Designed miniproteins, single chains, continued (3). Designs and how they scored, part 97

Each design is a single chain, and the fold is of that chain. pLDDT is the mean over its residues in the fold that is shown.

## One batch from the design tools (miniprotein)

Design m11575
Fold by ESMFold2-Fast:
Structure m11575 (fold): chain A 79 residues (1-79)
Amino acid sequence: AKEAAEYARKAKEAALAGDLEKAKEYAQKSIELLSKVNSPLAKQAIKDLEVAIEAAEAGDAVTAAVGASEAYKLAQELA
């Protein structure tokens, strides 16, 4: 959970910096870690990260950062 939260935080920071490729990479790594956790909070964090990846692919850095930030908060509750 702690490692998943760190990747979600890195995804947010990358999106705010305009590095949408790194934002997608970090979000994907967070999803991989969260997928191993059987929890409603983990499932919601995965959905928020999927929204962040879609926003990053569309060039929407603000929406990508928001999605990653929401996932980070949820992942911290799992730690």
Scores: mean pLDDT 84

Design m11576
Fold by ESMFold2-Fast:
Structure m11576 (fold): chain A 75 residues (1-75)
Amino acid sequence: SEIEELAQRGDEALQRIAEAKSKEEARAALEEFRRAAAELVARLREAGQTELAAQLEAQSAGLEKRAEERIASLP
């Protein structure tokens, strides 16, 4: 389903952030993650799953914070 594809895209982006060797690579992957997460939240809200959408939004914010910390540590 579209929701499953968006979730997989987000997970793949997180893996790319973890594997990134440069700030440029990590930032590109974070941008991809942000897009996938935003689309997934929008789809969940469209489906009336507002509580799940809010939970995902909060979880995504935490993941983005950790990603920014990793980006800061890269060359």
Scores: mean pLDDT 87

Design m11577
Fold by ESMFold2-Fast:
Structure m11577 (fold): chain A 88 residues (1-88)
Amino acid sequence: APPLYRPSPALQALLAAVGETRATWTLSELYAALGRYVVDQKLVDLSGPEGLVDVSGTPLGELLGVDSLNWFDPSALDAMIARHTTVV
């Protein structure tokens, strides 16, 4: 079975904002939920470089520690997930 991840309270609060109350997540489910958060909050900059997401002033930006995210470079999301999850 794929590894399951238990989110920190801060990440759980962000996931709850998109209607998700799961106790454990697969990595692909976490990426899908974060993508839904980005779409629901309308954070995609369609006028900027491809894949650029403006997360300034958002709970996601606070978790990442950055004002912008390149969606096609998952390194910042991977690092945040590693900081804010425990493998079950």
Scores: mean pLDDT 75

Design m11579
Fold by ESMFold2-Fast:
Structure m11579 (fold): chain A 58 residues (1-58)
Amino acid sequence: PDYEQILKALKELMKRFNITPEELVERILAEDPEVKAALEELGVDPKKAVEFLKELRK
């Protein structure tokens, strides 16, 4: 998916888990199985998700 679809998917995950972008990054880096499975369902690569979230925080 393009950057717009990735952003929407990440926003949905943050709402679903009720977490901040920082917490989402931490859970992805910790290889949280629940977050990893949700990213896979949405078609988002965890590595790209982390890079995208870091860019948004800059």
Scores: mean pLDDT 76

Design m11580
Fold by ESMFold2-Fast:
Structure m11580 (fold): chain A 78 residues (1-78)
Amino acid sequence: MVPSAASAVAAARNLARAAREAGDDKGAAALERIAAEVEAGKISALEAVGRLNAVVARAVEEDPEGFARMAEILNQAG
């Protein structure tokens, strides 16, 4: 499916909340910046998805246990 701006913003904000709850303030800040840039029209939804994937990939590499907690929080949130 083609990502919409609204879905990209929602995904970024949900990930930012989960990252913050898991103790990753830097990841949360990066995700909130992505959401803000999509809302401002500075980046496309497709570009935002690419940036979200890059943030997630780095989180998995740097702190796999922290990422596991974040993923569990995100799954519980629906």
Scores: mean pLDDT 75

Design m11581
Fold by ESMFold2-Fast:
Structure m11581 (fold): chain A 61 residues (1-61)
Amino acid sequence: LTPEQRAELDREVERALLIIKAVNALKAGDLETAQKYADELERLGFTDEAEGIRKKIEEAK
């Protein structure tokens, strides 16, 4: 793997872990923690994933 390919793989792993953490927080009713992970997804450039989590937070209110 090139350094660029490794960085992209690491980024995709981080994305998947943040989504899992956000979904687990939503299941637990921890909307603040779910919002934190949505914000982290957006910071990393995963805007669509972040908006998906935010919609679920609004539905859970």
Scores: mean pLDDT 82

Design m11582
Fold by ESMFold2-Fast:
Structure m11582 (fold): chain A 58 residues (1-58)
Amino acid sequence: STKEHLERAAKKFEELANKYKELADKYGEIDPVKASEYQKLADKYKTAAENLKKLAEK
């Protein structure tokens, strides 16, 4: 069903958001520019996951 596909996509985006957050933290002191890029990716995937969860709740 559409709901199941949206829930699976949301979970994948949450996993990606967590991975990019880990990379942002890892590079924070070494390469602040790269860390900022990873943080932006983490934020985008987190927002996408939240939006997909809202769609799945219909």
Scores: mean pLDDT 85

Design m11583
Fold by ESMFold2-Fast:
Structure m11583 (fold): chain A 74 residues (1-74)
Amino acid sequence: MTPEQAAAVARIHALLLADGVPREEAAALTRRLASALQAGDLERAKRILEEAVERGLISRETAEEIAAILEKTV
């Protein structure tokens, strides 16, 4: 993982915690998003975020902020 990807992953994790996601769920979602980011698979990352919003795990606003971070990092 590049230093830029590591910084993005840390910021994503902080945003999930700020949105009230429980620690274990935030860690699991962060790992899934980090895997997609490392693969350069923005479409997979967007599907993961959409699923999290549909499950009520994160807000739409948090998903949009994370998507913007991923788009700038990939």
Scores: mean pLDDT 85

Design m11584
Fold by ESMFold2-Fast:
Structure m11584 (fold): chain A 58 residues (1-58)
Amino acid sequence: MSPEEEAIKYADSLDFKKALEILEKDPSLKKAWEHLAERYRLLGAERLAEEVLKKMEE
């Protein structure tokens, strides 16, 4: 499984810590960053979603 697919699966299972560890090692996985941000928004963590998207743009 690719790192992008792994990060998305961890975000889907609400294991955000592991998803972030993968994404911090490879910030170019923009699709996985956006997917993680969507999961934070669904949980009402809008600030965390914004921080994740800012990391993707850096």
Scores: mean pLDDT 78

Design m11585
Fold by ESMFold2-Fast:
Structure m11585 (fold): chain A 58 residues (1-58)
Amino acid sequence: SHIEQAGKALKEGNYEEAAKHLKKALEKDPNNVIARIGIKELEELGKTELAKELREIT
């Protein structure tokens, strides 16, 4: 699952890989609550550009 891969990447500090998997999850379901939480987590961690890119997906 893209959500599971994103969670693992976030835990490992691999924010670029996490954003990639969050993007794939949002492309399948723009209303994915867990993916939206992931965006907020990236923003709280100071990865504001990655969070902004994800927020622009439908």
Scores: mean pLDDT 80

Design m11586
Fold by ESMFold2-Fast:
Structure m11586 (fold): chain A 74 residues (1-74)
Amino acid sequence: MREAEEVAREVTEEAGDPEALEAATEVARLLLEQGWDAESVRSALRTLATHARETGRPLRDVLEAAAASLRAAL
């Protein structure tokens, strides 16, 4: 929980989108629970942030979709 929030906060601050913190924390939590390390989770979140920027989508929406996909795959 704490590690997920810390990684999520770092990435959302870098992206300039603090409103995405809750969704980013959920994605980070799900990946950590599957055995991902913090560095890999940080890289995955940065990749999603890049995708959001390139597609013009709100980061929160991209992260919410990612979290839903992860929950469906688990």
Scores: mean pLDDT 82

Design m11587
Fold by ESMFold2-Fast:
Structure m11587 (fold): chain A 105 residues (1-105)
Amino acid sequence: MITQTPTSVTVKEGEKVTFNATFSEDVNGKVSWYKQKPGEEPQLLLYNVSTRAEGVDERFSGSGSGTNYSLTIEKVKKEDEATYYVKDFSKKPVTYSNGTTLTVE
């Protein structure tokens, strides 16, 4: 089970935002963060907690261990409006959070 907070957040362009994910058991860093826009395929942002995927802006960073992980976006841009969610691939089947919907003013 994955609990991601907040479920929705609104920030101003240029601000910093952090999403938190809490897992019911230790996932040993086997977590990946994704960005999903309506009608588009999910984009991989980070894997193995903090490793950026190809083409991902340095404004995106990840941290955490054990049962607690976070995704941070620095200097938020209007293009960052999306639902962000985490996947747990420590076990099969792969589980993912309900995500956080980010709105940028």
Scores: mean pLDDT 82

Design m11588
Fold by ESMFold2-Fast:
Structure m11588 (fold): chain A 64 residues (1-64)
Amino acid sequence: VEELMAQLIATTDTEEIYRLAKELGEKGVSLEQFNDVLNEMLRQGVSAAQLQAFLEGYREGKAA
């Protein structure tokens, strides 16, 4: 899980962000871990497209 979070924070590719966020959702990470990643992405000033990819990927992963 920590490895997926680190990869999410390090990548700028929206397709990779979506895929990694989906895996994160599928693994059932806690809301605290989700918020930690979201807050770090916001702190880094990621684009709206990158945030959208993260949120959509995570939601789809949780639904699976």
Scores: mean pLDDT 79

Design m11589
Fold by ESMFold2-Fast:
Structure m11589 (fold): chain A 67 residues (1-67)
Amino acid sequence: TREEVQRLAAKAVRAAVEGDKEKAIEYLDRLAEVSGLRELAERAKAAVEAGDVEEAQALLAEIVAAA
């Protein structure tokens, strides 16, 4: 559901902002399993790996909008 995607995205944002890349990627992997969100979630994972929190947040907003 949109609510589930929003919850996971919020957790991913928090983890990314706190510098917990492993936890952020865990939530993004779960988002990638949602139909239609895999590509956006993979881009967000790349941003998290690069340490680009601003880009990761923008992509997570796109994930919520796409749900």
Scores: mean pLDDT 81

Design m11590
Fold by ESMFold2-Fast:
Structure m11590 (fold): chain A 77 residues (1-77)
Amino acid sequence: SEVRIASARRTAARLEEELRRRPDDAELWGQLGDAYFFAEDYARAAEAYERALRLDPDNEQTRRALEVARKLAEEAA
C-alpha cells in the first residue's frame, strides 16, 4: 500500500533525526530498521539492524529481522 510506504518513510525520517541526537541507542536503530522494512527499503533496513545488533549483540529479534532484510535486499538487487 502506497499509504503504508509513505507512513513508514515519515517514521524513518523522524527516527533518523532522533538517532542524530542518540546514535548509541540500539532500540532506536531497531525501530529505524523496522521503518525501512515497512517502506520496502530492505537494504537500509539491513544497515539499521546491523547497527542495532552491534550495540546489542544478544538481541535475537534484531538478528532474525536482519536475516530477513538481507534476503529481501538480495532479491531486490
Scores: mean pLDDT 88

Design m11591
Fold by ESMFold2-Fast:
Structure m11591 (fold): chain A 75 residues (1-75)
Amino acid sequence: MVEEYLKEGERLKEAILPRVREGVAIAKELGVAELTEEQIEKLAANAAASSIEARGRREGKEEEGRKAAEELLKK
């Protein structure tokens, strides 16, 4: 069910987000361009979307996983 994969994706995005913020802080110290909060959110959403799409494929729910990933990226 697409809803279950979307719920998983939202949870993964929330778990990934703090790690992305830490990585961005390190990148700033290394002289890499500073990212906006919007760009940080998009990076976390992309990582979560990729994860739920891969999980859908593994579980034989490829279409459901793909639709959930697409919905997650729209939010």
Scores: mean pLDDT 79

Design m11592
Fold by ESMFold2-Fast:
Structure m11592 (fold): chain A 62 residues (1-62)
Amino acid sequence: PKIYVKVTKDFEAKSPEELTLKKGDILEVLEIVDGEHVLAKNLKTGEEGIVPKKYLELLSVE
């Protein structure tokens, strides 16, 4: 199933593999990396990268 999440707080990438996020962005979760991180795609920009779960809230599962 496709998992959609909403960014709850701005986050600035600290490495090239991380995704810079703005509050209110909608992401698709592509993969669970570990207990604290997911690989996600920003639906607005099309960029993919690692995102800390603590900045995300579950929006929908399709």
Scores: mean pLDDT 84

Design m11593
Fold by ESMFold2-Fast:
Structure m11593 (fold): chain A 96 residues (1-96)
Amino acid sequence: LEEELRKMSTEELKKLFEKLFEELNKEEVELQKEIEEAKKNNDVTKYVAASLRLIGLELDRELDEELKEIEEKLEKVKNGELSKEEIIELILKLKK
């Protein structure tokens, strides 16, 4: 995995990191949409399942110090402040 990332350009690594971070945010947004849809359809099972998944995701995010560090570094990645090695480290943390 790390060897594959080292073959990528810095620009490709930045795009990959941004994509992976957007995927995390999209999952939360999709779960919120599922909850609203379940409310409209009176689907209690879907509502409970989606709500529990969202709570789990929020708790994992709250307790994960590595994820908080990654969030802080997102702006630095976008601004080109990080080296290729630092971007690779962040991608590896996101995939754990």
Scores: mean pLDDT 72

Design m11594
Fold by ESMFold2-Fast:
Structure m11594 (fold): chain A 96 residues (1-96)
Amino acid sequence: MERLEELLARLPPEHRAQFEETIAFYKKAVDIANEKRDEALAKVREIYEQSNSYEEFIERLKEWVDEQLKKAKSLEEKFGISLAVEDAIGELFRER
């Protein structure tokens, strides 16, 4: 979001308003990702600890992600869920 806000700041004021709806979409998705972050991290850790192989981990993770995406009712929610899962995987592997 910060890089997009910097790019928008360089546009003429009359053009900036035309992109507000697109920025609102991404802000909503990030808000959903932040709301889901702790749940996603806990679930990713649980699946990792219960998995005996990388292949099993990926299969179980895909099943859980598919369930979350089926519950999502908007593109913003689907994008937010994907961001939360990506961030959770990143945090898990930073811990080794």
Scores: mean pLDDT 75

Design m11595
Fold by ESMFold2-Fast:
Structure m11595 (fold): chain A 68 residues (1-68)
Amino acid sequence: VLDDLVEAGLYYIKAGLLRVEAERSTDPEERQRLLAEAQGYEAKADSLVENAIKKAKELGIDPEKFRL
């Protein structure tokens, strides 16, 4: 569960870096490609968070107790 959340955090960081790179790009096609890649990493991170919550529930842990 914690490993999945750490991995999700790393994917969110990668997505953020790709968005910054997109902002610095002068090529519209490259910007769209970088933004698409960022969205892909965000989707992977979201999937990992959902899986961690699912696993926690299966173990009888209430994930609502571990909020930001």
Scores: mean pLDDT 76

Design m11596
Fold by ESMFold2-Fast:
Structure m11596 (fold): chain A 59 residues (1-59)
Amino acid sequence: SREQGLKLIKEGKELIKEGREKLKSAKTQDEISSGIGTILRGIGLLIEGGRLLGESISV
């Protein structure tokens, strides 16, 4: 639904922000990997949210 799509986009943006902040403070490869993983998770939510919004607009 459109509402669910907007929620996922908001959550995705927050995860990307959190992952970027983690990368700024990262001192080890494990911390860098974790930060990147958080950003990728956020991107996944943006893609899913965009898909739901597209379905809502297309229908």
Scores: mean pLDDT 81

Design m11597
Fold by ESMFold2-Fast:
Structure m11597 (fold): chain A 87 residues (1-87)
Amino acid sequence: GGAMEVRLTLEARPKGSKEWKKLAEKTARVGPGLQTVTLTAEAPKEDAFVRLRLETRVDGRLVNSAEMDLGEVKGGEKVTVTVQVRG
């Protein structure tokens, strides 16, 4: 099988803004079986909407992309997202 990678991008949109800003990014190589990937970031000073973007690549080719709405967070709060991926 080809090399599988998952890119996780945690983004926030402060209330009153139309722009999503990157808080954290992590790329993980996916081996056989179930794996856990964790991202942690601090929210902007203002209350914000948070989302997780996922991209899966096999041998460098994008095969899937998804976006997950994580809801609202208070300004300055610590955001932790844990994703389980299976290769």
Scores: mean pLDDT 82

Design m11598
Fold by ESMFold2-Fast:
Structure m11598 (fold): chain A 103 residues (1-103)
Amino acid sequence: APSLAEIQERILEVVKRAVELLRRIAEETGDEEFRRIAEELERLLRRLEAAVAAGDGYGILLEVARVLGLLQEAAERYPEYREELGALTAELSALVAQLVAAL
C-alpha cells in the first residue's frame, strides 16, 4: 500500500491539475460563473496545502470533500467538460478511499 505521505502528495497533484484545467477553461470562455468556481477551487487548494503541512487528516478529508463538490458542480453546469472533470473526480475519489484506509 502507498504511504500516507504519498497519498497526500497525489491528492495535491490532482487538485493542482483541477485548478489548472478550470483556470484554462475560464480564460478561454470568459465565463464569470466558471471563473468564480475556479477561484473557489484555488482557495480550497490553499486550505488543503495547509492541512497537509499540519498533518491534519480530518482537515484533508474535509477540504477534499469540498473540492469534489466543486468539480461535480462544474461538470453539471458545463456538460462539454464532463468527461475531463469526471476523470479528475474519479481519481480524487480513489485517493480518498486510500487515505481513509491509511488512517
Scores: mean pLDDT 84

Design m11599
Fold by ESMFold2-Fast:
Structure m11599 (fold): chain A 116 residues (1-116)
Amino acid sequence: MEKVRELLNILEEIKKKLQQLIDAIRAGAPRDEVISLLNEVKKLTEKAIEIARELLKEGHPYAEGLVQLLEGILNVIDRIIDAVRAGAPRDTVISLAEQALKLAERAIEVAKKALE
């Protein structure tokens, strides 16, 4: 249960940073600030994947779904970084960030259910 609580705390932090990312993009923040926020979310997501993989190794029933959701978040974050670096339209970047946010919200729901 302690590892699930740690994972939930990281997921809530990912959600907060993704919300900050969307707000920064909407406000026209510089590319370097946007990339910095994306790298912070990426680092948190990688840490969350490590914890979820330990839960999977321990036979936790929700761990496989959590790993898949977290790998999905990581994939979308990498796509956002590429899009920002390529100078993609703001709406495209926001749409991808909203996709990552929805995956994070689903991961939070799964982690909360694992604590019940």
Scores: mean pLDDT 89

Design m11600
Fold by ESMFold2-Fast:
Structure m11600 (fold): chain A 73 residues (1-73)
Amino acid sequence: ASKDIAEAGLKAGLVDEKQAEEISKMPPVEAARVLLDRLIEKSRANRAEGGANGPVLSDEAFQALQQVMDQRS
């Protein structure tokens, strides 16, 4: 779970390899919050630059975050 979130963040360029390793050791909810904060910062920077069209996260990264947040069990 957390390793999937860390891998998604690394693929999306939101975190470096060292940060991804730290995130993989966190509970999934905390890992998702860290990536969400990074995503918000990246999205804000993109809007400030006039907003280039394109996903901030890959489809795989976005799916991994949604699975953690939905908590369907």
Scores: mean pLDDT 66

Design m11601
Fold by ESMFold2-Fast:
Structure m11601 (fold): chain A 68 residues (1-68)
Amino acid sequence: SGAEILRDIAEEAKKDPNLTAELIGDDKLVLTGSGTGYLKLIGYALRAIGDPSVSVELKGNTLTLTAR
């Protein structure tokens, strides 16, 4: 499910000092980063965008992933 993808991304992102990760419930993940963190946001967006159980929004330095 999308919730599993969000949890896995959140666990990876929390280990990175250039990223801030906030998991809201089990269905929404907000990631913020700049510089090297921004490139990782693009990577996470590409990883999620092909999955129909996840909605992806990238605005500025903030990536929002929402599970269905």
Scores: mean pLDDT 82

Design m11602
Fold by ESMFold2-Fast:
Structure m11602 (fold): chain A 103 residues (1-103)
Amino acid sequence: PLNENLMLGLGYYAMGESYLKQGKYEEAVEYYTEAIKHFETVPEAKGNLADAYYNLGKALAKLGKYEEAIEYYRKAIELYETVPEQKENLEKAKEELKKLEKE
């Protein structure tokens, strides 16, 4: 029993991941941005929202938009810190942020 916004967010997120894997970074940004809009309306989707911010940051970094990527990695980190089960994803987000702050 998923609510409509959670289902739509998951659908957009999956499309974003597909485009990211294909190297279609502009499309990945578009679909992750749509996923975020839907996840923001679902309090229970904090982990999904953090994942969407993290992958949006990755897509932006691939496009050379480093300042925007840093901002979304920070948003992902802030949310992951509120989700104890997502420790591995928290560390990955911190690692990607550290790489951009060193370039």
Scores: mean pLDDT 86

Design m11603
Fold by ESMFold2-Fast:
Structure m11603 (fold): chain A 58 residues (1-58)
Amino acid sequence: GIEEAVEALLAGDWSAAEQALRQVQQQALDLFQQGKVEEAKELVRRAQEAAKKALEEL
């Protein structure tokens, strides 16, 4: 999930980070298709915030 993507980024494992981010994108799409729009939006917001924090720690 998001935490796995952040850990991979901090470890410099760009391949693992890309795979984890793709999984988060798929989860958001699945939530949207299920009509869970607010949950999908929250997942995307958390992913964006986590990415911002990871970049600030690099």
Scores: mean pLDDT 77

Design m11604
Fold by ESMFold2-Fast:
Order: C-alpha cells, then sequence, then structure tokens
Structure m11604 (fold): chain A 70 residues (1-70)
C-alpha cells in the first residue's frame, strides 16, 4: 500500500493538474500536464500507477467541466 505521505503528494499534484487542465487550450496541453505531474510524483517517490490514476482522474474531471461550459 502507498504510504500516507505518497497519497498526500499524489493528491497535491492531482489538484495542480486539475487547475492547469481547466485552463489548457487543447487536449495535447492536458496530456502534457498529466505526464509532467506523473513524472514529478514518481521523482518524489510516489508509485507510478497511483500517480497516474490520481492525475488522470483529475485531468478528466477538468476536461468534462470544460466540455459542459463550451
Amino acid sequence: MPTFEQQVTAGRLAAEAYRRSLRAPDEATVERIVEEAVAKAVELGVDEDLARSAVTTAARAARERREREA
């Protein structure tokens, strides 16, 4: 199981990815934001699967919100 510290770090990076994705002009920018956040999380010792799950969920939520406002 991931440590509590890893879960907190993943959550923080996911929240940042969500905010950045809300203002991203296109899908390619969202994908870049996701990959940057996942790479940062892994660098900080977070499990890649946990990081990717948290970050992609946040980016998807941001994308859905943007689509509803379009």
Scores: mean pLDDT 80

Design m11606
Fold by ESMFold2-Fast:
Structure m11606 (fold): chain A 99 residues (1-99)
Amino acid sequence: SEKEKIKKLAEEMRDEALALLDQAGAVASPEDQRVVASARDAVTAAVDELIESGKEKVKAVIGAFEHIGDTLARIPEAAAYAERLREVAVRKGKEIEEI
């Protein structure tokens, strides 16, 4: 069903984003680990809201990932993962909107 497809793509968005944040955490200094942890929490919260509310939250989740990416990009070692995080949200968000 459409609802099941949205849920699956939202879960894939979460899984890809958390994998990127794990990579960012591996290269971040001990002092910056709290920033990565906050990004992980924010990603989880945004995707949970998308899963609960459906397509109407796609723009909100893309905006949330953009904001998370901007914060993470302040860590120079994590800048590449921040950019990839934004790309995941846009790509998966588009797939959800096209259902």
Scores: mean pLDDT 85

Design m11607
Fold by ESMFold2-Fast:
Structure m11607 (fold): chain A 100 residues (1-100)
Amino acid sequence: SVAQLSDEEAERLIEEAREKNNAVALHGVGIGFYEQGRYEEALEMFKEALELDPDNAATWIGLGEVYYKMGKYEKAKEYYQKALALDPKNKTALENLAKL
């Protein structure tokens, strides 16, 4: 879990993930920043993870959840719809759209 992630640990994990092209690790760091309220850093991690793995519905949901927390509901909707385009029965994306 990256919820308790220090800045030094985040930097090391990001550098290792970049060297290994590890989208899952970048997504995990994005969740850690999101849980800390570090929304701009969370967005950068999720966007970088999507450059490596654009078909990961969970990462599109993560991006939408950050925009939702930032009050950018139209962008949140767009990214939840992107997740549903990849997985039409994704329960998390459907539930998050229902909150809008």
Scores: mean pLDDT 88

Design m11609
Fold by ESMFold2-Fast:
Structure m11609 (fold): chain A 82 residues (1-82)
Amino acid sequence: PKVYPLRDRSKLNDDELALIDFLEKNSDVKFEFVPSDEVSPVLDKPIAVTSVESAKAMIDAYAGKGRDSNILPLRSALQTLL
């Protein structure tokens, strides 16, 4: 399986955890959590991750919030489903 690094699981919000669970269940992708003091950005509107389309929408919404170290690995994982 492809392994992508993400920041510390304890620093992720519920939306990011739902996205990660969706990606891991629907692909051969796995995530490895690395120590970080970076905290997840909060989205202005919640996005329910139920499909590849909604997963893409959530990743794009996080990218719109500015700097987030998880955006590149999450986009790489999503690309395996496209």
Scores: mean pLDDT 72

Design m11610
Fold by ESMFold2-Fast:
Structure m11610 (fold): chain A 57 residues (1-57)
Amino acid sequence: MEEAIKLMEEGGKAYKAGDYETAIEKYKEAARLGSGTLKLLAEKEAERVEKDKEKAE
C-alpha cells in the first residue's frame, strides 16, 4: 500500500511536468498494487491523463 501511494505521487509529479507517458505508467502501477479507493483513484487518474495526452500538442 505504501508503494502504491508513492506511485500516485510520482504519477502526479510527472503529470504536472507534462510527462504524460510516465504519469500513466505510474498511475497504472499504483492501481495494480493498490486496493479499494486508492485503486479506483489510480485507475481514474490514468484514464484522465490518457485523454489529456490524446488532446495534447
Scores: mean pLDDT 79

